# Designs tried in a protein design run: designed miniproteins, single chains, continued (2). Part 70

Each design is a single chain, and the fold is of that chain. pLDDT is the mean over its residues in the fold that is shown.

## One batch from the design tools (miniprotein)

Design m6420
Fold by ESMFold2-Fast:
Structure m6420 (fold): chain A 90 residues (1-90)
Amino acid sequence: MVSQEEIDLAVLHLAVAVAIATLPNVPEEKREEFAEWIDRLAERAAQVPGVSPAAADALRKASEYVRQGNVEEAIAALREAGDHIARDLA
């Protein structure tokens, strides 16, 4: 049976995938709102048992790149976070 921790990990993994797909289409005016959403994902990642600290760190890094308008580096950091979460799911 699927545990709550497994559900939380799967939801985080999906949220990161959505962030990666969405970020290239986020207008400059909405970047701060998007960065705040990623900050909330990082806080959630830090609170979920089994999530590596590296995943939360990568999400915080992605949020900073989004605020800087550095979309390519933000996507790279989001992919890094997703890779850590995917390993934690396995």
Scores: mean pLDDT 82

Design m6421
Fold by ESMFold2-Fast:
Structure m6421 (fold): chain A 71 residues (1-71)
Amino acid sequence: NALDADVARLKAEAPQLFEDFKKRIEEYAKTDPLKAENIAVAGMILLSLAGEFEKARELDRFADEAVEKAK
């Protein structure tokens, strides 16, 4: 079905999505920490839908570290 095809595509794109979300988090970490955290949450949801739970956990940790470093 269409949802299964979308999930398969999302899984294939997961490594690039992970890197894209990390860059966006870094961009906002200093100027808008709440936006950086919201971007991380969105990325974690997408990575989890792709079955990439380890990458989702890494994205959460990365966002926390980026925001803390920006202080």
Scores: mean pLDDT 80

Design m6422
Fold by ESMFold2-Fast:
Structure m6422 (fold): chain A 70 residues (1-70)
Amino acid sequence: SLEEELAALRERYGLSDEQLELIRQAAEALASLPSSEEARELGARVRAQVDPDSLEALLQAAELFLALVA
């Protein structure tokens, strides 16, 4: 399930509750967007706002997970 995959990401990357909620909201928003182009734009905006080393891996993992589920 989505919850189990997010819990696995939390353990792997040592996510805080705030980071996990951000990833969860981003994944759900990406899944509900009408196009992949909008999903990419959202991902780029989030990436630009946070420390790249930490968030880049989390965003890539979230995008890979979302592609598997979608």
Scores: mean pLDDT 60

Design m6423
Fold by ESMFold2-Fast:
Structure m6423 (fold): chain A 70 residues (1-70)
Amino acid sequence: KPLSGPEVKELIERLKKLGYAEDVEVDDTLNSKTLEALRKAAEDLGLDPSGVFTPELRAAIDAKVAEAEA
């Protein structure tokens, strides 16, 4: 099932912190801009840039956000 609700808001906020979704509105629905930002983040993190929000991609994004905020 497509990701929606609070998880999408969290994803967009994390992508914004990393600079991938600077001009994306925080929404509870995955839009094309959010999917494009997710693909770019996955590619930069050495993961499959399929646009699917996997547990591996979430962990990598969370680690990068923590590193950037340290």
Scores: mean pLDDT 72

Design m6424
Fold by ESMFold2-Fast:
Structure m6424 (fold): chain A 76 residues (1-76)
Amino acid sequence: MTREEMKAKLEEGYEQAVKLLKEKGASEESLERVEKAYEKALKVIEDPNATDQEILDAIGELQEAIKEALEEVEEK
């Protein structure tokens, strides 16, 4: 997968996650955490000196931020 394809996939996933979170009534704070993780992942993918591990770590941080935001909007 090219870095351009990775960015496109990441953007699509982020937009879908934000839409779902907003529909579920996620807080502004949860949305901000997801946005910051997304921006960080984009910067790492755009960095030609970034290692595979750094890219995986940044994507993992975005996935965790989305998971935490979804858990916060689930009623328990």
Scores: mean pLDDT 79

Design m6425
Fold by ESMFold2-Fast:
Structure m6425 (fold): chain A 59 residues (1-59)
Amino acid sequence: SREEMLEALKRAGFDEELAERVAEAVGWDGKRLDELVTRALSRGITDPEELAEEIIREA
């Protein structure tokens, strides 16, 4: 499931490094990741770097 999580993050515009940092921050919890990504996107945060910072901050 780690590869699936990284693929999902790359689809959201994250590069490999950002995807790994975000995945580590959520403890590889796909449900937690989905919650945080959805919240950030609903708030208008679409830049991958800003998305990563927001998710890591909330995790």
Scores: mean pLDDT 80

Design m6426
Fold by ESMFold2-Fast:
Structure m6426 (fold): chain A 68 residues (1-68)
Amino acid sequence: SDSDEIRKLVDEVRDELVKEFPQHSELITTVLDHVEDTMIKRKWSVEKAREALRTVERDLREQVRELE
């Protein structure tokens, strides 16, 4: 289902970001859990979720870099 694919996409992004920024794992996980919940509740397509995750990933990387 789309929701299962979205969960996989979010998990992949989370795992990559946590590997890059392990000291910010709680922040990364909290943000991505909220994003996942929103995408699933709003019944987004996998395509829309993939596009949005690219933006979220970029924004999280920028935010984390500002904290360092």
Scores: mean pLDDT 85

Design m6427
Fold by ESMFold2-Fast:
Structure m6427 (fold): chain A 87 residues (1-87)
Amino acid sequence: MLPSPEELVAAVREAIEAGDLARLEEVLARTREVLATLSPAEQADLIARLYAVASEALARDPTNEVARLAMARAIELARELQEQLAA
C-alpha cells in the first residue's frame, strides 16, 4: 500500500533529523511512486512541502548532508514536473 503525502513528508523530516541517508533514499523512491498517482496540482503541492521541510532543516544546519540531498531531490522533481507539463 502506498503511503499518503502526509506520511511521506513526515518520513522525510524524520530521515533528515536522524541523519539517515538510506532511509531518505527509500522514502524518495516511495515519493516517486506516489507522485505517479497524483494530479499535477497535487504533485506540485507535495514537492513544495518536501522542499520546505528540507530547506528549513538546511537553514538550521548548513552542514546537514541529508537535508541538502533532500532539497536537491525536491528541485529535481519540480524540474521533471515542469517538463511533463510542457509536453
Scores: mean pLDDT 84

Design m6428
Fold by ESMFold2-Fast:
Structure m6428 (fold): chain A 97 residues (1-97)
Amino acid sequence: MAELAEEARRAAEELVEASEAYREARERVEAGDLSAIPPMVGAMLRAIGSGFHAALLAKKGEELGDEEAVRAAREGIERAREIDPRVGEAAERLLEG
């Protein structure tokens, strides 16, 4: 249980960092800085990967009754949604299907 909660916290932190990097790079691209396209794509891929990881850990935490792991993973998804709603919505859809 403690190990799963710690893994969930790490996945949530990675998701938040990737979401912030994606938002910053996206805003630069929207402002006309095309040199931000590669870092934007890289951040998007990292957000997708960590979002999948967080979603799987939330599901596993529910199966094992690890409320701390579920909380950590879902909190990370909600923080990502606050940073960029598109990233958070994509991660939440993984929890639903």
Scores: mean pLDDT 79

Design m6429
Fold by ESMFold2-Fast:
Structure m6429 (fold): chain A 100 residues (1-100)
Amino acid sequence: MIDLEEIDKKSIEDFINSPTKELFDKARKEYDELIKKAFEEDPEGVREYANKQKEDLIKKLEELGVPQEIIDKIRNADIKTVLDLRDFVESIKEEIKKAI
């Protein structure tokens, strides 16, 4: 997990904005297949893992002083897999970037 004591504003912004689109698309396809299979075998475990990642992200963004309205958007997002969380964060990354 990211060390909160060593996180600065730029590190989180760079984390949200990297990597290259091609690398993201390739990793996503490989993870989509694995996550779909895991979800069919253990949907509760996959959802619990995704919610834990969501909670960890919220905690890190709160430490950076991201406005509560953006935190609430993430908290209220309907997340079933970690890929859904990534998609949601990507869709609001400009709002997060502007707030940081």
Scores: mean pLDDT 65

Design m6430
Fold by ESMFold2-Fast:
Structure m6430 (fold): chain A 76 residues (1-76)
Amino acid sequence: MEELEKARRSLELARDIVQKLTDAMIEEIARVLVDLEEGREVDPRTLAIYQSFLDALTPEERERLEKLVEELRKER
């Protein structure tokens, strides 16, 4: 029973880490997208990496990204 609990905790911890990394990446991409709109230079290699990540986003994560972009536009 304890071995199954350890496996469950490891999977939950891995999922939590992935979710936190995903949230941090969405936040970073939102900043980069606003920087591009303001005419700031962004490295094309960074854009290619971010585009690959965007293609992997769920609809809910994409909505969160769009909301963050709109909020950043309002602040600037």
Scores: mean pLDDT 76

Design m6431
Fold by ESMFold2-Fast:
Structure m6431 (fold): chain A 76 residues (1-76)
Amino acid sequence: MEKAQKLREITEEEASKVPDPLARETALAIGDAFAKIIENASPEKQASITDEEIKRMAEAAVELGKLIAEIDASVP
């Protein structure tokens, strides 16, 4: 739970800086999905995840959220 909780906390902090509501909500949803993957991993796998990897996952969730919002805005 520790690594998954940290990922959610960092994702929430980074998403709070995003002005687009769709990008924010999408980033939070992606971050939660990553956190659930961590929660379902073995305790040994969870322990092997570094704080830097958690931060990279949170940053990836935010960037994907922004990209998805941009694509949605471009749909005819």
Scores: mean pLDDT 80

Design m6432
Fold by ESMFold2-Fast:
Structure m6432 (fold): chain A 94 residues (1-94)
Amino acid sequence: LEERLWELAEEAVDAAPEEIRDVVALALQTIVMNAPFIESREELERLAEEAFEFALEVARARGVELSEEQIERARRIVREFAERAWEELEEARR
């Protein structure tokens, strides 16, 4: 599971535009590291939202300025990753 989630995260980060790549990478890393503690899809969706907000705060603290369009695109990537991560968690619940 852990290796598969990291592979999916790497694919999503590599596919992301350079400008949002660091935000996406930090959000997905946070999701993967906390995935073993998730018991429901609702918890994973909440984790994904919190991880994304945290990644945006880190970017702002580092002086990274993102447009609303870039923020929306990053949020979409994180959300889509969470959906795929949930599918992997369901399969691994054995």
Scores: mean pLDDT 84

Design m6433
Fold by ESMFold2-Fast:
Structure m6433 (fold): chain A 55 residues (1-55)
Amino acid sequence: MTLRVLKSVAQTLLSVPSLTPEELRAALLRESEITERMLKTRPELRDDVVDVEVP
């Protein structure tokens, strides 16, 4: 599935070596929900958002 998250957040989460695949997926789901809420109030952040593919 494809999740939209802030580019900086995606890079940070993907670079954390201690996260298990399950923890990474949960963190990405949480951050995508936050990002969607932020985009409703701050649409200028759309340019800083990336699509992250999660299995």
Scores: mean pLDDT 78

Design m6434
Fold by ESMFold2-Fast:
Structure m6434 (fold): chain A 95 residues (1-95)
Amino acid sequence: MTPEDFLKYLEELAKKNSKTELARNKSDGVIEGIRRVLERLGAEQVLSFEESTDADGVINVSAVFETRDGRLLHVDLSIDENGLDITGVSVEERP
């Protein structure tokens, strides 16, 4: 999975799960923010991807990207009827 594939996945996820225009607008803003982070840090490929759904119907997404300078970019998201939220973004040196 490429960073572009991940962004398209988030766009489709938001489209399916956002119940209102407010939720869609929020999700669009989150996706744009993630796009900027991926571009700024030079994310090249997805190393790991996990999707899970909680008992309450909240979808949780975790992705780890390899950056051009050899770091690991972690992106954690949740989505419910109110749209996408960023639950975590961190960068770490590769061991």
Scores: mean pLDDT 83

Design m6435
Fold by ESMFold2-Fast:
Structure m6435 (fold): chain A 100 residues (1-100)
Amino acid sequence: KKIEEAIKVLEAFKKQLEGIIRDIKENPDRFDFLKRSAVGLLSSLATFFEKYGDKEKAQELEKLAREIEAATSQDEVIDVLNRALKLIDEAIEKYKKELE
């Protein structure tokens, strides 16, 4: 069903964002590239939430993508990505409850 597929997609986004956080910490020389990758992932995630009717989460994720674009330090980007991960976790838990 669509909800089960939504959970799988959100879990995949979560793994990709966790990977970017790790890579920023391990490869500071690649920061600008990883920052652009993070913006792309958050914009894709916003499109996902908009498609599933959650315009509020979509708008929040676009705002977070803008904050990453404006960020000048690793810590700023990591803080924004952790906020995005929290939104993903909240969505996954909500969808899991709807499957019970």
Scores: mean pLDDT 85

Design m6436
Fold by ESMFold2-Fast:
Structure m6436 (fold): chain A 86 residues (1-86)
Amino acid sequence: MEVDEKARKEGEELVKGAEEAAKYARESTAEEARLIAGSIGAYRDAFVRKMKELGVSEEVIKETEERLGRLEEEVRRIAEELERRE
């Protein structure tokens, strides 16, 4: 499906953006890292909603959703580590 191919490309762009944001989070403050994690989550939710409305395959949606969710969790852990730096 044409929509699935476009969704895969858009998902890859989002994941790459989230990966760059995660790298930046390691060099930032706990507050900034928390904001980055929240932004990744918001982008994930927006992507899932948009792709469902476009009739994209569940498999394609889940692949990107899972990857973004893992990055969000990673950045949240980075934020906790930065805040509790003892």
Scores: mean pLDDT 84

Design m6437
Fold by ESMFold2-Fast:
Structure m6437 (fold): chain A 110 residues (1-110)
Amino acid sequence: APAAWSEAERAALLEALREAMRGAVEAARAGVDEELKRLVEKLSEEEIEKAIEAAARAMLEVLLRDPSAELDPVDVLKGAVYLVLGKEEEAEKIVGKEVAEILKKHLEEL
């Protein structure tokens, strides 16, 4: 349960989420996801790292609130990329308004 998670357990999950998001970017570049490939081609490497970090932090926050939340990490990453591109409506269509607001908060902190 989220309240019982140690700082070390939360840090380990955050790092696992970062690696999952980074893996999704590399898989997309290899042609596994043409939409995400086209999106990341519009970003600098700094903007890609910012999107990965925001997506990982947002996913962690959602999982800490509801461990049973059925969120696709690739969709959360797409939402972060759309927000970096200034496409808030497209982000909301993929992850919903609540997750888009969480992503926007984490992007503003980076």
Scores: mean pLDDT 83

Design m6438
Fold by ESMFold2-Fast:
Structure m6438 (fold): chain A 67 residues (1-67)
Amino acid sequence: GSTVTITNVGSKPIADLTTGTYPPGTTFTFAAANVTITENSDGEVVVTDNATGRVLVASADDVSITT
C-alpha cells in the first residue's frame, strides 16, 4: 500500500528517538515511499522515516507492521 502502519502490540513502550516514548496500543503511520525498516543485532525493529528523520525502535515481538 501507499502507507506503512506500525502498532505497539506489546506491553512495553516504543521509543521514537526524536520525540520520546509511546505506550502500548500506539499506532504510527508513515508514507511507504519514505520508510526504511531494518532489524538490528538485538532483535529490535528500526523504522526510519527518511522525510522527517524520525526513528522508531522496538522489540520485533512487540510490534505489528502493516504495509
Scores: mean pLDDT 79

Design m6439
Fold by ESMFold2-Fast:
Formats: C-alpha cells, structure tokens, sequence
Structure m6439 (fold): chain A 86 residues (1-86)
C-alpha cells in the first residue's frame, strides 16, 4: 500500500513535470498520467489501499500546476473512489 501510494504520487508529479517540458515530452507525460490511474486501480484492491491512493492523488493535485498533472490526479482519485464504492 505505501509503495503504491508513493509511486502514484511520483507518477502524477512526473506527468506534471513532463507536460511543462514541451511538446516532445507529451507522449511520456501521457504515459505517466495513465500509469498513475493504473496504480490507483491496483492500490484500490483493498479499502486501505484505496484510501491511501486517494490521499496520495489529492496531495499530488495540490502540487500539480499543469493541465495534464491535474487531470492525472483527478483521474486517479476517481478511479480509486470508484473501486472503494464497488
């Protein structure tokens, strides 16, 4: 749970950083955003994992300043919440 939450936070912040780096980095930024959503879904296999994924993504959302970074964080929150409610 901790490792996945940390990796989720890092993936969102990396998507944010790459989005700011310019158009050549956009495919890599999108890849990191999709990875973040995947990590949120993996973390959300348990209630505790879902709660940790949501907290990590909310922390990343506060730090993200790019459009893709914010979308990655929001996507991760929605993915983890959807699993928690199911």
Amino acid sequence: AEKKAEELLESILEADRLDKAGPESLPAAIGRALRAIGLALEGAQTKEGAEKAIKAAEEALKKATSELGKLAAEGAIKAARGKLES
Scores: mean pLDDT 83

Design m6440
Fold by ESMFold2-Fast:
Structure m6440 (fold): chain A 66 residues (1-66)
Amino acid sequence: MTKEDVEKLIRELAPEIARRVGVSPSTVYKALLLSSQGYSLQEIARRLGISVGTVSRIVRTAAELL
């Protein structure tokens, strides 16, 4: 998979993940991009101003939809 394929997939999944987790689609998109770049859940949480638990739910929900 190319980097562009990953970004497209994240954009397509973001609204459904946002609905399931209870956050904005933009928050999901940013969290998954940072996760794909190798940032830890704690670093993502700090950068986005959300809890580590919320980041964990975003990443887990994305994995369940793949």
Scores: mean pLDDT 81

Design m6441
Fold by ESMFold2-Fast:
Structure m6441 (fold): chain A 72 residues (1-72)
Amino acid sequence: SSKREEAEKLIKEGEELAKKDTFESLAEADRKYEEAFRIAKEIGDEELKKRALENQMEVGVKMLELAVKSVL
């Protein structure tokens, strides 16, 4: 489906952004994964939901680690 293709594309774009490992790129990746999760939920694709959520949580942790380093 076009919705599934859109969600998969968002996950791939997020993965490429996350490789850059900067606050800005990680924040953009997070937004891509949030949109992918929303679409996956709408179409009932549990594997896409899981993949988007796992990627979102991973970039969230990285962003938090970078934030902590900036104040320590």
Scores: mean pLDDT 86

Design m6442
Fold by ESMFold2-Fast:
Structure m6442 (fold): chain A 97 residues (1-97)
Amino acid sequence: SIDDLIEQLKQTTLQLAKDFEQQSPNTPITLDQVKNLILELGKKVGLEDEAKAIVDAMDDVYARFKAGELSGTEAAILVLMHAQAFIGEVHVALRQK
C-alpha cells in the first residue's frame, strides 16, 4: 500500500542518515533503496517529476559528501529534509483528487 511505502521511506531514510553520520560503506546501498522508494511512491501518486527532482537532490547530496563538501551530519540533515518534503507532497496529493 501507499502507507506502507511511506513508512518504508521514513525508516530507510533514517537508516541513510545514520549511514552518512557513521560514514558507513553501506551508504550507497541505503541511498539506492531510498531513491527506489521515492520513485515508486511518485509513480503510484502521479508525482513522477517531483520524485525525480528529489532523487536528483539526493544524488547531489551524496556527490557533495564524497567530494568532502558536506560532513556526514550535513548530508544526513539534507537527505532527511528532502525525504520529508517529498512525503509532504505525497500526503497533499492523496488528499487532493
Scores: mean pLDDT 90

Design m6443
Fold by ESMFold2-Fast:
Structure m6443 (fold): chain A 72 residues (1-72)
Amino acid sequence: SASELQRLKQELFDELLTLQFVALAYDDQESVRRVNELIKRLENAKTWAELEELRREIERLKEELDRHVRES
């Protein structure tokens, strides 16, 4: 439904804002750029397939950023 799609979109946006905060705190410029790209893609996303793709990309970025933080 449209309301469920909007809820998932908001959840993904909130995750991206958290990742942006972490990336900025660790001065990870590459992750900041990646988050900004994903935010723009999320704003333009209109289908469940697009949101599912973005969810997987966000999960990969979370794993990469977590690894980077552990190595710092």
Scores: mean pLDDT 84

Design m6444
Fold by ESMFold2-Fast:
Structure m6444 (fold): chain A 66 residues (1-66)
Amino acid sequence: GPGAEAALKAAEAGKKLDAEAARRYALQASHNRDAGSATGAWEAAKAAEKGDGETGYKSGLAGARA
């Protein structure tokens, strides 16, 4: 659904260390009231902020599967 799609985009942004884009997509996932997708997307944004693209990608993908 839309939350899962936003989490997938957050995963891609996290992989690129684009914390700003990942945060925008996490906000979109939160708007869809999908707690699992929102959580994964926010973890992707946090990982990108710390320079951890691999964790960002994995966290965003986990959100997309939620």
Scores: mean pLDDT 81

Design m6445
Fold by ESMFold2-Fast:
Structure m6445 (fold): chain A 65 residues (1-65)
Amino acid sequence: SMAERRRRLQRLMLELIDLVKKKFNKEEQYKILSEVDTEVNRLLKNGDYDGALELLEKKIEEIKS
């Protein structure tokens, strides 16, 4: 459902923010989060919720590696 996709998107965004705050300085945090926010918003404006979820999952995996 759309409600489940929205909840998942919110959870992934919060996970990304937490990871970025733990691993990077404030300048790098701003750069990473701004770039992700821009791309996620682009995908969501095009109705591509699955693409937005995949982008967040991939970015979280890259940062964890």
Scores: mean pLDDT 87

Design m6446
Fold by ESMFold2-Fast:
Structure m6446 (fold): chain A 86 residues (1-86)
Amino acid sequence: DVEKKLEKLKELWKKLMEMYKKLSELVKENGEDTVLSEEEKKELEEGLKIQKEMNKLLESLSDEEIEKLEKELEEEAKKLEEELKK
């Protein structure tokens, strides 16, 4: 079921973006030269696992389905970037 794969990819992407937002907030609080704590390292490892799962799902999609997903993710990424710039 392709539709279920696309929905799963969007969910994984949203989780990854949420983690990125949390990390960005931490960098703003502690500065860009901050040393990652053990908990922050675990969050980074979780993000890498999510990225790998997304890549595996993408491998099973057609080029047209990937293009549609990319456009949807670009719009969501722009919204997140605007929020992070505030």
Scores: mean pLDDT 71

Design m6447
Fold by ESMFold2-Fast:
Structure m6447 (fold): chain A 69 residues (1-69)
Amino acid sequence: MEEEKRRREEAELVQEINKLFNSENPDLDKLKALLDRRIAGFPPERQELYRQLADEIIENIKKELEKKK
């Protein structure tokens, strides 16, 4: 169903983020581009929701990296 599929899609986005963030030098621009490409492949009715989630996650990662000086 849509809810189960949405949770799976969210889990895939989080997994991709974790893979890139756990690299020695996480590239936020590369991560953003990858997420945008992934989201463009989703049904149009869910693209805005996933785009907001991805932006929020990237913003949180950016804030954590900035806290490290």
Scores: mean pLDDT 70

Design m6448
Fold by ESMFold2-Fast:
Structure m6448 (fold): chain A 112 residues (1-112)
Amino acid sequence: MILTPEQIRKLQEAGKHVNLEKFDEVFDKLVEKLGLDPRVAKVIRKSVETFYRNLAAPEGFVKLMTFLEVAREAYRQSDISDEEFEKLFREALKELNVPEEYYDFLLSLIKG
């Protein structure tokens, strides 16, 4: 995913809101609901977390990027309808305390 400097800034701001204590629960629940293989999700998570931690990225940003890459893979592989995917994605962001103002932006990164 090629990100503009403006998109990176917006992702960093959204990441500040991420509830780190709830992340594992919300992540595992989303993976299950999206029908993605938990082993595939775990490999993606490890790769994304390792990459961004090596860049000294803030933990909230690392978690948000992990969430987006896993959701993007699920969207590509899944027979889930667009409406069902968007509902589950928005519900997970709400549980992570991400403000609604970021939802359309984050969803566009998954679909585009």
Scores: mean pLDDT 86

Design m6449
Fold by ESMFold2-Fast:
Structure m6449 (fold): chain A 88 residues (1-88)
Amino acid sequence: SYVEKAEELLAQGKYEDAIKYALQALKVDPTNERAIYILLKAYILIRDPSYDRYVMKLWFELGPDPEKYELLVRLMVKALEEVKDKIP
């Protein structure tokens, strides 16, 4: 699956390829938690300004649903916590 390949590539440090596969997974299911997490983590690790644009896009796509918003916030915090030591 796209998400499994993205996780594998992320673990190998192939962040740009991980982003490509995570985006493909999100085209199939825009609320795929694993794909969102991989994409956010990879953008942070390559220091891509797309992180901010992608987060904003997800908030608009998920809509004003408190449960979906809570999920996005949890995934953002998790991604940031796991990569914080690699941010300059």
Scores: mean pLDDT 74

Design m6450
Fold by ESMFold2-Fast:
Structure m6450 (fold): chain A 87 residues (1-87)
Amino acid sequence: SLGEKAAEVARKAYELAEKLGDQGSADIARTAYEGVRAAVENGDPEAAAQILKAALDTAERHGVASPEVIEALRKAYELAEKAAKEQ
């Protein structure tokens, strides 16, 4: 499903942040991945999209996430938003 794909992309964002050694990005991406996974498992892709939007807003406002991690989180958000609109 699109929700499961959003969770997978969020997981890859977290793995990328860890590989880059950016602890701020890793913390944001980890929290986003865990939240998205839980929301998708509960059948709530709207909550998944809201979690990803909050993560992106936090990353952009505080400047703590790498651009590559932000791009991956945006892709996850687009997938979660599509899943929410298909309900």
Scores: mean pLDDT 82

Design m6451
Fold by ESMFold2-Fast:
Structure m6451 (fold): chain A 70 residues (1-70)
Amino acid sequence: DIVERSAERFRKAGYDEVAEAVERLKGKVDPATQRAITNRVNQIIDRGEREGKVEEAKAEALRYIDEVLA
């Protein structure tokens, strides 16, 4: 399960807010949408980690989740 695996990854890295936001997708959208959103969040966080802009990437990921669930 990509949501559970990604939430675990984010919690281990100390990105608890991102992990919680991704986990909440299981109660709000279908499995295909969960995978699509989680894949995008992983891409945002991966880029932030590579560029040393983790706080900006966390904020972007949370904003993205809020926008797609609006």
Scores: mean pLDDT 86

Design m6452
Fold by ESMFold2-Fast:
Structure m6452 (fold): chain A 68 residues (1-68)
Amino acid sequence: MLLSDREIQAEAHVLAGAVYLSLSKKSEHPLAELQKAAEHYRKAVELEPEDEAAREALREAEERIRAL
């Protein structure tokens, strides 16, 4: 099965978002990492809007930003 460029880009953004979200949990100043996580997840959702996991991860990142 051949993945489209869009699917590959969406997967890359999900992975980058997960890395930044993990870094934010260990950071004393998590805002920058949370913003980067949200940006990557937002791009992933834009590319693959049916990806429920990416949408939930975006919501978590945005919720954590709001809680700061």
Scores: mean pLDDT 81

Design m6453
Fold by ESMFold2-Fast:
Structure m6453 (fold): chain A 74 residues (1-74)
Amino acid sequence: MLEFSEEELEELKEIAERIRRLARERNLSPAEVRLLWLRELIEFARKHHPDDPLVQAAVEELEREAARLEAALA
């Protein structure tokens, strides 16, 4: 089970609010919003849990999903 600290949860909320604001300001599609969120989650995981093998496995899956979305948006 992956547990987040209160500080990590607050950072994730800030990221979510920033993405929501950008989506409104730039009229982003759902796919573009999901790609932004995936990129932010990957960076968050690398920053806070670089040595956790479960987090590394999750990051690899998120990177594959991001690559699929980038290809679909190209």
Scores: mean pLDDT 79

Design m6454
Fold by ESMFold2-Fast:
Structure m6454 (fold): chain A 97 residues (1-97)
Amino acid sequence: SEEALKLLQEGIRLLQQGRYEEGTDLVLKGLRLAGENISEEQAELALEAIDLLIQAGRYEMALRVAMELLRNAGKNRKILNRAIGEALRAIGAELDG
């Protein structure tokens, strides 16, 4: 949905500014609003959020976003596989660092 896309875009903007808690909350809200109707563009924004959070050392937040994306991705195997990969990457980073 248009509203879900806007929430994801605003969330990314906040994450890029180092506002990790606020940005993560908006990304999660956007993902919940998108649900099973998640578009490839919305999924790409969520994947960007996960990457930003991992780079910032916010592994718990990255995992929360990956798990929400995984929940939404059930009908799209490409999104599902990428969400699984990002969740495993976040877990690995937490265990190693």
Scores: mean pLDDT 83

